Designed miniproteins, single chains, continued (3). Designs and how they scored, part 97

Each design is a single chain, and the fold is of that chain. pLDDT is the mean over its residues in the fold that is shown.

## One batch from the design tools (miniprotein)

Design m11383
Fold by ESMFold2-Fast:
Structure m11383 (fold): chain A 57 residues (1-57)
Amino acid sequence: ASIEVFDLDGNGLISVQLLKSLLRMGGYEVPESATVEELIQMVYDSTGVLLPQQFVI
């Protein structure tokens, strides 16, 4: 997976809500209180894609 797959809004930014939804669709347990850092780690562990924190909003 590439960063473009996670930028579904097409604005060069990745939504925290989108990341939570994608991880949940993939069968991962994601708490609503999950931090940006936790979400980035889960994406990296599951896909091998390292998301820059500054682009996650």
Scores: mean pLDDT 68

Design m11384
Fold by ESMFold2-Fast:
Structure m11384 (fold): chain A 93 residues (1-93)
Amino acid sequence: SPELIERVRKLLRAYGASDEVIERVVSLVEQGGTAEDLVKLAEEYLKKANKDNVQPARDAIALYVAAIFLDPSLREKVEKPLLKAMIIANMAE
């Protein structure tokens, strides 16, 4: 629904996702992508994240939060990688 897409867009932006990631997620959801697809995408961004490049960690946080929003049953599965992403994001001064 248009309301779901707009809510996902606002949620991703609130959690610090880049415009590129926001548009990728919107396109994926419009094509029938699942919360599990967002988790896989978050894992790809998290692998790129480090203390000198924290934006991929912010992207991963936003993607994990959006996945939980779409499927709350994923909360327990996502908790540890979400915490790791938050730790990396907080390593920036």
Scores: mean pLDDT 86

Design m11385
Fold by ESMFold2-Fast:
Structure m11385 (fold): chain A 94 residues (1-94)
Amino acid sequence: SEELEKKVKEYLKKAIEAAKKGNFEEALKYVNKALEYTDELVTQLVEQGKFSEAAKVLRTTADGLEEVGKLTGDKTLLQAAERARGLAEKLEKL
């Protein structure tokens, strides 16, 4: 939904801003919110057969996770970004 897309982007932006300020605990809380909304939105889009749109959401989330991971040095976030991109690639082939 449009509301879920806005929430994904909002929380990714907040996570990046918190990470840039060195507020890594706050950044992680916003990452977790962004992932929650990403999972909900991707599930809805996949159930509707909107695989290209689901892939686009996953790529947006991956870009945000990679940026936060680089700012914080969090290898787990970098791995999560790679997994999200891999899933996006698989969905784009459907």
Scores: mean pLDDT 91

Design m11386
Fold by ESMFold2-Fast:
Structure m11386 (fold): chain A 79 residues (1-79)
Amino acid sequence: MDKAKEKKEEFIKRAEEELRKLKEEGKLTRKSAEKLITNTVGELLTELLRLGLSPEEALQIAEEVREELEKIAEKILKE
């Protein structure tokens, strides 16, 4: 459980930093944000499965991270 929470927080932080970097470079669009979020969620899902989480638990955490990153991306896009 603790390792899964740490991975969730790590992946959210990395993705937010990359979204902000894309904005600074003038490359942040809804499409580029969606691509980054999809790649990040896919990598997180793989890491959670490697930690021994069930597919159901890993998918639930991945969905929560997708929703959080979509909110972060919308906030950054509106700035």
Scores: mean pLDDT 84

Design m11387
Fold by ESMFold2-Fast:
Structure m11387 (fold): chain A 82 residues (1-82)
Amino acid sequence: SAYEELKEKLADLPTHAQVQLLLRVLGSTDPSTPEELKEAARKLILDLYEKDGEAVRATLERALGSADPGIAAAAREMLEEL
């Protein structure tokens, strides 16, 4: 599944780095990015929040200031789901 593939690829990274990469996927404006991959990224962020909520929230709050409007929008949407 897209979820298991993303989880495996990011497993060795600290939580903040995982969230940053997942926000790039979730906020992607590339039409070739599958919706299943974006859904997997969203679910993985929520799972990371359950494990390390402070690191996830801090990373999302920082991402609100991103120069990439897709990343900033994805961060805002995720903060509303927490």
Scores: mean pLDDT 86

Design m11388
Fold by ESMFold2-Fast:
Structure m11388 (fold): chain A 74 residues (1-74)
Amino acid sequence: MTDEQKRKLIKGSNLVIEGLETGDKKKINEGIELISEALGVEKSKVSQALKRASKTSPTPEFTVSRAIQELILE
């Protein structure tokens, strides 16, 4: 993974975390777009991974971490 991809992943993760904490769907969507670009996966796959992770995670931070781990493993 390039340094630019890592920066996009961090920024996207932070946007999803903030959006989940505040209920801001626009931030969640912007974060999903950045994660999608960083990992080279479709937005729908990112959304599905986040949905699965949210069922087993008590915090937004853990939700995003688990979703990214799943997407990298595929």
Scores: mean pLDDT 82

Design m11389
Fold by ESMFold2-Fast:
Structure m11389 (fold): chain A 56 residues (1-56)
Amino acid sequence: SKVLEEIYEEVLKSVKGAFPDYTPKSYEEALELLVKEAAPNLSVKEVLDYMLKSKL
């Protein structure tokens, strides 16, 4: 889905802003890092589902 691709791009950009010296191997790794820092009580899937709903 194009929406999922846009979400991953936003996540990657956020990680680069907060952790400029870090280069994630994948979008999934970048999302995991953001979830761990901003919402450690949520799973990556839960955060992704929330972001998808926000784009609808």
Scores: mean pLDDT 69

Design m11390
Fold by ESMFold2-Fast:
Structure m11390 (fold): chain A 103 residues (1-103)
Amino acid sequence: MEDELIEKLEEKLGITLSEEEKEKIKKNLKKPVIEILRYIVDKELPEADEDIKEAMVEHLIESLELSEEDLKKPAIVLLKKILEGDFSMDIYKLLYKALVEME
């Protein structure tokens, strides 16, 4: 399933991932959804106050139609949801960047 989802992400973005990038993505797909969303907001709004960052996290949760329970699930659940849904290319790019860059 993980390899299939990564292949679908490559197809959506029109890119080919290295084996090192695929392993990094697999590692980060085990992290809770909320950690991925907070990482995205921190990188997109590095100069914003904490209150603004939390408001943007809440906006992403609502936009992605995530429940409170979904936030605690592994990020593979989020990747599957966005790949099965009709989301903008910007969402795919933001998630890809987070999954390949997170420590």
Scores: mean pLDDT 82

Design m11391
Fold by ESMFold2-Fast:
Structure m11391 (fold): chain A 84 residues (1-84)
Amino acid sequence: SQMEKDMREAIETHKEQAEKLVRELTAESVEKAMEEAEFMAKGLLDLAKQYEAESEEGKLAGEGGREIARYLLEAAEREAKEAA
């Protein structure tokens, strides 16, 4: 559907923005980058749980949020390891 297509495009855009943010923060401070990534991921996961509980459409939005949160944490961990 159009909604699913729009959602996928939004997910990819947010993943690109998250990776850029993590890279910029890691260049300044690995510790700060990890803290910010964990904070943002927690917010996305909490919101995803809420959406998943409310409706079938919310379940798709929640899955997208979980995907972005996982990508953010994985990107932060990779950047931290490479910076060390």
Scores: mean pLDDT 74

Design m11392
Fold by ESMFold2-Fast:
Structure m11392 (fold): chain A 69 residues (1-69)
Amino acid sequence: MDEAIERAIKLLDEAAKYYQQGNYDKAEKLVQEAADLLETEAGLPVDVEAAMEAVKEAAKNGKPVVPAG
């Protein structure tokens, strides 16, 4: 269970990186994969919209090195 959550967190971290780079398509794909992993492996309810919002916040707060991000 915890391994699935850890893996989902890594996917969300990757999504934040892609979002920061302006790769919104990749970020969305990674968020969807994390959501699917949490539902399938951990049995946790997932809100993809909230997850995307968290990714956007992580990209902003982490370090916006790209002005166009």
Scores: mean pLDDT 72

Design m11393
Fold by ESMFold2-Fast:
Structure m11393 (fold): chain A 62 residues (1-62)
Amino acid sequence: MSDEERLGEAYKIFSKEHPVPEDAPQLYPLEYFLRSVRETGAVPVTPEHIGGGRKDLEAAFN
């Protein structure tokens, strides 16, 4: 399985286990992370990078 597919699977598991609260009906930050990774081709990520990359991408998008 490619790094992109592994990242997608990790995100699916994470988002299922940690759903966004109802009072925050915005897109998951990890979904923006996945889109950025797919669009830029940057795929050298581990499960640990998923959490860190989320914050880094949120800062970059600001």
Scores: mean pLDDT 49

Design m11394
Fold by ESMFold2-Fast:
Structure m11394 (fold): chain A 89 residues (1-89)
Amino acid sequence: ANDAAIESIKLSLEVAKENFELSEEQEKEFREFLLKVIEGKPVEIKTEAEKKLAKLIRELAFGKKKWDEKTKEELKKLAKEFTEEFVKQ
């Protein structure tokens, strides 16, 4: 569960950086959001993409979802959708 949660953060950041030109500040803010999610800390959910990404990462962190190819594909899609909304702010 913990290893899967850490790998989900790495993959989310990789997808964001591959699809969007993130500033150092934007990368830091995204990383801090993802870390708060895996720690079970309250996070402000502003978009549907943020809600879906936070839910998937929490399910991985709490062992409710397996870290498999289907889950990795879902995470990549949600990370891309999140980053698209994030860079519009």
Scores: mean pLDDT 78

Design m11395
Fold by ESMFold2-Fast:
Structure m11395 (fold): chain A 115 residues (1-115)
Amino acid sequence: DRLKELEEKARQARLTPGKEKEMVRAVVEMVYELAREGRHDEVRALLEAAEALLKTGVRSVTHLAILGAGVALSGDRERIEELVRRGEELRKEGERTGDERLLALAEALLAAGRA
């Protein structure tokens, strides 16, 4: 399960400053590469798995990055605008407090605006 592997890597990255931002970028790139290769069923499966886990209260940068990239690829303007708005709010808070984790979460959500 690719999502489970990414979840374990994200847990390890949380223990190292700056690694969560690297994980967000790598996950977004992976989702976009799968889409470019025409592997739309795998992209859909990853998005559904990420949404299911987020509904259980699990919030990781990896799952939010998958959600952001998947929403961008869907072209759903209302969902894109919602995730971008939430990402901008988290970015401002992260910049104000110097919280690198909030900045990584913000980057994951802002990926929804990068089609």
Scores: mean pLDDT 72

Design m11396
Fold by ESMFold2-Fast:
Structure m11396 (fold): chain A 72 residues (1-72)
Amino acid sequence: SSKKKLELEYMMELLRLFVESVDRSGEATEEARKQGKSSEESREIGLKKLEEDVPKTKERAKKLKEELEKKL
């Protein structure tokens, strides 16, 4: 049961990383809009932020998996 709990906590943490990345993208889009950028430019800024977060999210996910394997 503790192994299953650790695996579930790992999955929930992965989902949290994805949600946080989406939130940062949305924040970047809103900041661009506040600065007077067009809707298209603001969306592109948000997408670039999301793309820049991908390798960082992968790195964090890898570390979470390593910590899970360490506890199993």
Scores: mean pLDDT 85

Design m11397
Fold by ESMFold2-Fast:
Structure m11397 (fold): chain A 86 residues (1-86)
Amino acid sequence: GRRARVSQALADAIVKNREKVIEKVRKELGLPEDVKSLADALAGLTREQRVKAARVIGEIAVESLTDPELRAEAQRRLDRVIAEME
């Protein structure tokens, strides 16, 4: 359904923008420049840093969506996920 489509589109957008996601998460969290994978970037993070990372990752994914309706639904989904992590 529509819910599954939004989740899949966000996941696909994260994978497609992997390098940009890693770089922005690294810079926003002050991680070393030698971090090469998303898993390495997320290793050892506090709860607050994980919330910040999720927001950065989600924003990049949402911005990568070209369909305005899908983007709006993805943004609402991201806002809910972030609220549930806080």
Scores: mean pLDDT 73

Design m11398
Fold by ESMFold2-Fast:
Structure m11398 (fold): chain A 95 residues (1-95)
Amino acid sequence: VDEREVRALAHEALGIGLRKYMGIGELEPEEIPIAEEIRARFEAAQPEMPPGISPGQYFGYMLANRAPLEELLAFAERLGIDPAVVRALYERLNA
């Protein structure tokens, strides 16, 4: 799995406290475009979200509250996010 994509997804979906807990620091310059692409994917799902809730925040909430992996994968698939990246992030957070 591409480590840069895992770090980029964590940056876009997780709050700073959870990122620090996982040992994920600031993005490297080459990871910024990957994070921007993921953010654009989340923003495309905004019409499906309740008012005031961002898709990235909702995904991060599912990760932090240990939602079933299948729900996270289904959400990511609708956004075109690599399921291998989602699995890697889920496993690290729940290890």
Scores: mean pLDDT 77

Design m11399
Fold by ESMFold2-Fast:
Structure m11399 (fold): chain A 93 residues (1-93)
Amino acid sequence: MEKLKEIEKKANEEYKKALSLFDEVQRLIDEGKDVKEKARKLIEEAMKASSLFNEAAAMYQYLGDKEKANEYKKKATEFRNLAREAARILVEQ
């Protein structure tokens, strides 16, 4: 499953970038600094991770692996929620 492994790896890399950006956004808020640029980057990376996990889920569904498809669909939702939180920070913080 080389193709699925690559998609999963990329999704995890984008998610790790999103988590790092989220930590930086929280630090900037604590220091009273502007967060808009970091929040925009966080939205982008989280959405990329969500798309990659949705692609992995679709591939597992095509293969008939419903359990794996559901796992990655859940991960995609988690990343969409992270992007939503970043958007809230961008608008209100």
Scores: mean pLDDT 81

Design m11400
Fold by ESMFold2-Fast:
Structure m11400 (fold): chain A 89 residues (1-89)
Amino acid sequence: SLLEELREALRELKEKKADPLLIELAETIIRFVEGKMSEEEARKKLKELLRKMIEKQAAKEKAPKELVEEALKKIDELVDETIEYLKKL
């Protein structure tokens, strides 16, 4: 099942000491799929995490401000599409 695959992926991310933001992203998706988080809470949390991930990566790569702003504009659409996809599962 998707939920078992997501839990296994989360376990592997934790074992490999992946980025804490990526771990929290996976945990948020799992909690939403399990019905432990409302759609509104999931959207808010996913938007927060993706913003932090983009800003962290941009700072590390010294990305131009214009590219960062363009990426941030796409977060709302990406999160909305992700939630709609997860709702079909």
Scores: mean pLDDT 82

Design m11401
Fold by ESMFold2-Fast:
Structure m11401 (fold): chain A 93 residues (1-93)
Amino acid sequence: ELEAMLADVKSDDLEKQRAALERALEIAKTTTDEEELEKILDVVETAINNTTDPEVLELALETALEVLNRTKNKELILRAIGLIVRAIGKLLE
């Protein structure tokens, strides 16, 4: 499932990118599994790297914020913060 979302955010299809991030956000809201949260951040990072679309960047930002709220893992917290900053930076371009 998370591998399929990663493939979808690598595509040039904005609908696939949005749908993948919406699914990642829903998983982030329901999981406390650190491995799943790490894979969700992989999806978020890939989306941020591959898009300038504001809706995709906003979903990536929301998903990273949800991970930040759910994890107590210092490395995941720092990674989520870095991705939030990058998403905001792209939205302001």
Scores: mean pLDDT 84

Design m11402
Fold by ESMFold2-Fast:
Structure m11402 (fold): chain A 82 residues (1-82)
Amino acid sequence: VKEAVAAALAAAKEALQKAAEALEAGDYAKALEYLKKAAAAIEATLDKAVAANPDDAELKEVAEKMKAVMAEDIALLEELAA
């Protein structure tokens, strides 16, 4: 679990940093763009890890929770960027 989460965050690091910088600047449209890129990178990395470890229930639960949180944050930013 820890290794998969670390890899997912590493894959999304630049996009997450740029999303945070855009939020600080009040640019919700740019923040949304970078958060979507970060979410896609995290999802792809976690899905690959789950596929490689299909019996790891903890990894599946962590992946589901991370995806859900990112979806909620994206929905909020979409409303603010509209």
Scores: mean pLDDT 77

Design m11403
Fold by ESMFold2-Fast:
Structure m11403 (fold): chain A 94 residues (1-94)
Amino acid sequence: SSMEEKLKKFVEEAKKLLIETAKKYAPEKLEEITRQAENLEKMLIDLIENEKASMEQVLNMVIWWAKEVAKKYNLPEEIIEELIKKLKEIAEKV
């Protein structure tokens, strides 16, 4: 796949992981978190298509966002660490 295709696959898989994590650990905030994740996806796709963002840049933006959301909803540090590990694994696999 082209780099652009790999980055878009990463963003799609990262969004799925973030939404599934929200379903499990913050189900009462699922709708709000889903809207925020969709907005993040649109922003990242724009950066990939128009600014030629790197995998490192996109991964770091997703990790930053995930940490901020997790802090806002008081997710355990353990869950945050597992989420970051899974995001890095997805980035390596695509």
Scores: mean pLDDT 83

Design m11404
Fold by ESMFold2-Fast:
Structure m11404 (fold): chain A 82 residues (1-82)
Amino acid sequence: MAAEAEAAFAAGDWERLAELAAERAAELLRKLGLEDLIEEAREAVRRVVEALAAGDLAAAQAIEDEFAARVRAAAEARGAKA
């Protein structure tokens, strides 16, 4: 999966990169019990790929960091109360 995403990124295949990233995010969220965040993850992946395609690496990183913080907060809130 990761190697395929890196290859797609290197080739400039943004559509393939978005598909691979969205699939991976959905799988990880299901394993974490955060299925309710899958739609938000799909939106975040699309925004990241659009930023990368535009050459805006800073915007892509900011979107990734923001969504990662959201996932972490949701997981901690559920784990802390379990």
Scores: mean pLDDT 73

Design m11405
Fold by ESMFold2-Fast:
Structure m11405 (fold): chain A 70 residues (1-70)
Amino acid sequence: AEPAPLELPEVEEISFKESLKVGGKKEFKISLTAEGGEAARQGALNAKRRLEAFGKKFGVKLEISIHDLP
């Protein structure tokens, strides 16, 4: 089977959907910590791209910071 990447941003994405349901915020600041070297860093970069596209679809401004620990 394919290896399952770290998808912590998906958990935050679900939380954002709930916030938006309540009339929530249109501006979110997200900090992603990539722990586990190069693979984790690449996963965080992909997550950033996905979250940025998600924000544009819902008119949400996302400020995403990535903390990579090699």
Scores: mean pLDDT 60

Design m11406
Fold by ESMFold2-Fast:
Structure m11406 (fold): chain A 62 residues (1-62)
Amino acid sequence: DEDLLLMQAYGISEVYMEKLGWSLDEVIEYLEKMDPDRKWTKELLEEGKKVYDELLKKAKEK
C-alpha cells in the first residue's frame, strides 16, 4: 500500500531527525537503501505527512 509506505517513511524521518539528530539528506539516503526503486524527496515525505494527518483525522471522527 503506497499510502502506508509513505506514512511509514514520514514516521521514520520524524523520529530519526528529531530523536537521533539525522539530517534530511541522511534520512533520504536511508530510505533509498530501504526502497531503491523510488526517488525519495522532501516532497514525498510531506505527502506521507498528509496521509498521516488524514488517517488521524478519520480516526478522531469516531
Scores: mean pLDDT 77

Design m11407
Fold by ESMFold2-Fast:
Structure m11407 (fold): chain A 82 residues (1-82)
Amino acid sequence: EKEKREELKERLKKSLELAPELLKKAKEAGLELAVKVIELSIEMNEELLKALEEGASMEEIAELLKKLRKEMEEKLDEWLKK
């Protein structure tokens, strides 16, 4: 579905464009957890964008997104434990 793929690509590109500024601000503020969350978000968005560009189906993208969200939740739980 071309429209869904292009919409998702644009959202991912915008997120990646904004992320470096947010990452810089978080680092300057000493917000260690925020830095980790932003870095993980960048990695997740890069993987999703790469899969879309390599021609992955929307079903494969949905599976990848679920996997990446689960990994993010597990890392957040670990980091919040301190």
Scores: mean pLDDT 80

Design m11408
Fold by ESMFold2-Fast:
Structure m11408 (fold): chain A 92 residues (1-92)
Amino acid sequence: SEKEKLLKELKELVEEIEKSFSEKEYEQLLRLAETVFLLDVPEEKRERAEKLFKAVREKDWEKVEELASVEELRKLIDSLRFAKAFLQSFGY
């Protein structure tokens, strides 16, 4: 239930961001969000975290559901919201 709600929120957020920004700005936003998402990830978990973010980038929602914990879905949403707010605060 919680995981399904967060997955839906993540999908809706990605779609909202993609519609709100140009293709170039969207790519910059995803790069910033990935950097934030990978911040403080232990080395032993880094490869899995990178694969998870790649699945988000590719909109492979089945793979996101398989790879992500509830906590990782929250961190993805927070990272994307931070990146969106950051770019908007600087006139992007």
Scores: mean pLDDT 87

Design m11409
Fold by ESMFold2-Fast:
Structure m11409 (fold): chain A 96 residues (1-96)
Amino acid sequence: MKPEAGVVAVIKVTPEMTLEEARQLAEELAQRLKDAGYALKVEIKVDPDGNVVLLALVETKEQYEKIKALLEEFAKKHPNVRVFDASVEDIELQLE
């Protein structure tokens, strides 16, 4: 099915959080999204700056709101995490 919305979470590598720890955090978050059934597709990538990027595609606005809320709650506990709204096209480009 074609996704209707996307959410991106960026986990910034810091002196207190290594690339490996950031990847583990992203994998845990991706598993929570998959277990909850909110995301059609979830991918994890490393950006050119060495930050870990979580990309999530959803079929419905309701799933989008739930994913965004979960990621925003997570970001409140981890100040190096930022959450962005993303177009489906931008995320599909990143998933290639």
Scores: mean pLDDT 74

Design m11410
Fold by ESMFold2-Fast:
Structure m11410 (fold): chain A 75 residues (1-75)
Amino acid sequence: SAKVSVQVYVLSPDRVEIVVESTLSREEAKQLGLKEAERVIAIYAKLGKTFRITSEKIEELPDGTVKVTLTLEAV
């Protein structure tokens, strides 16, 4: 089975990072990150706060693991 880890880091009231680490393809890992970002954005929107994706980083590690980091910032 594929290894998949999705972590959400609330770094400040105005900044959230979503980290996906997986043995999935680059495209699948990115889609998982974007789905989690949409979920986080929707939750904050219901609380009256607007977040946007401001940064995307994709790293392919030598062991075949793909790491996707999405930064969300309040606007």
Scores: mean pLDDT 86

Design m11411
Fold by ESMFold2-Fast:
Structure m11411 (fold): chain A 67 residues (1-67)
Amino acid sequence: MLEEARKVGEVMGALADGVLDPSKVPEAEKLLEELERENPEAARRAKEEARYSGVLTHLTVAKVEAS
C-alpha cells in the first residue's frame, strides 16, 4: 500500500512536470507504464486523478486513448 501511494505520487508529479517541459513527457509515460505493469488499478487511479484535475488532461487523454 505505501509503495503504491508513493508510485502514484511520482507519476502525478512527472505528469505535472511534463505539462511545463515536453522533454519530461517520455519519462512520465515510462513511469506510468511501469506502474500499470505492476499495479494496473493504481495506474488507472493516477490517470483518473490527473484527468479530474483538468490541468493534466491533455497528457492523460492521449494515454487513455492508447489503452
Scores: mean pLDDT 64

Design m11412
Fold by ESMFold2-Fast:
Structure m11412 (fold): chain A 96 residues (1-96)
Amino acid sequence: PVLAPLEGVVLVVEFEHPSREKARLAMARAVVIAEEAGGRVLDVRYYPSGTAVVVVEFPSEQLAEETFRKIKEEADRLGVTARRASEAELAELLAA
C-alpha cells in the first residue's frame, strides 16, 4: 500500500498531422481531458515536424488507459493521429 505511489503511471501521447495547428489543437484538448481525469500534466513539447507531445502522470494504469482512449477519440475527430508511447520510448521522445 505505501509502495504503490512509488510506481505512478506516466502517459505519453504523440500527436501527428501535416498541419501543426491541428496537432497542437489535439494536444491542447488532451491537456483538458487529462486534467479532468485527475492527471497531472508534466510536460508539453512541440517539434518542427509538426508533432506535439504531452506527458501526464496518473495514479493508475487503468486511469491512464481510459484517458488515452478519450484523447484518441478527440484526436480522431480532428483527423490527427494520436499514439501512446511506452515507458521504454519516453527517454527517446524527451531527447528528440
Scores: mean pLDDT 76

Design m11413
Fold by ESMFold2-Fast:
Structure m11413 (fold): chain A 69 residues (1-69)
Amino acid sequence: SPLEKVYERFKKAGLVNSLEELKKILEDARKYAGATISVEEMAEALSKKDLIFDVLSKGLAETAREIAP
């Protein structure tokens, strides 16, 4: 699935340790962006655009570090 593909890339980069952690990051990003698309649709978009994926992945990782408990 696109979500699993994004998870494997994030895990390899050391950004997440579980699928649940990735889902929370995407859900928080979706909520803050005011997006109406699902977490799965966000993951699919991230998986299709390598350059955009790298930029968004870095931004999401930075946001997750700042808002993590």
Scores: mean pLDDT 66

Design m11414
Fold by ESMFold2-Fast:
Structure m11414 (fold): chain A 100 residues (1-100)
Amino acid sequence: MKAPTITVTLKEPYKEGVETTVVSEVSNFSPAEVTVTWLANGVPVEDVETSPVWQDGDGLYHQILKAPVVPRPDLKVSKQVQSPSLEKPVTKELDRNAVP
């Protein structure tokens, strides 16, 4: 079994009040089973687009999730991932102050 690598990034640079897309990758995991939950403090993340889980040439699995968000100072977005390779769920948060 292999634990996933999890990222949570914005498709476009952060701009308050302008709709953008949160892109989250769950990468390099095995087995194929994974459960992903979007957590938002104050505003629900709606219309999550979930890709199929696919296998790469190394036998590891990948999944991409996308969700529209309107960035605000009070918006906290986190993603929780559970898989059989993890003893406990892993949570990753979006850092809105990250400079690309």
Scores: mean pLDDT 72

Design m11415
Fold by ESMFold2-Fast:
Structure m11415 (fold): chain A 77 residues (1-77)
Amino acid sequence: SVEELRKQIYTALSQEKYEEAYELLLELHRQTGKMSHEETVLLAETLLMLGYSEDEVKKLLRELGVPESILESIFPK
């Protein structure tokens, strides 16, 4: 379920299992077809912890269909 997926994401993040959290977040996006603000924040943080730069994270999130307004709220100047 989507609820169980979210629980698994938070568990992986709490254990610093960022690669696992990334895969679970992608699966959540695949099942829902959309990314909430909270889900986008978690994905952005996970990618940064995996060693991606801010610019690389923004590019990846755009490819997943995240709107510019959300990106600007997460990565202010």
Scores: mean pLDDT 83

Design m11416
Fold by ESMFold2-Fast:
Structure m11416 (fold): chain A 94 residues (1-94)
Amino acid sequence: MATERRLEEVRRLLEEARRAIEEEDFEAADRKLVEAGRLLLTLPASPEVEELLEELREVAVEFARRAAERFGGDPERAVARVEGLVEQIRASLP
């Protein structure tokens, strides 16, 4: 598949995830973030992939914080876990 097309799909998923977080649709936000992460893992290492990985981290951190606050969890702990997962994704890139 064309790399440019998959980069556009990741951007769309992150935009939809941000919207879902604003709407407090955490199930939809989770699905979109997971799909964006999976797509990023299929892409060759590039500055564009690093930029999208940073956007994924930003959106996932906001998701974790909002979800923890909504469901009575620890926001700081949730954020730390997400940042750890993003680092694992970065380590998995070629």
Scores: mean pLDDT 79

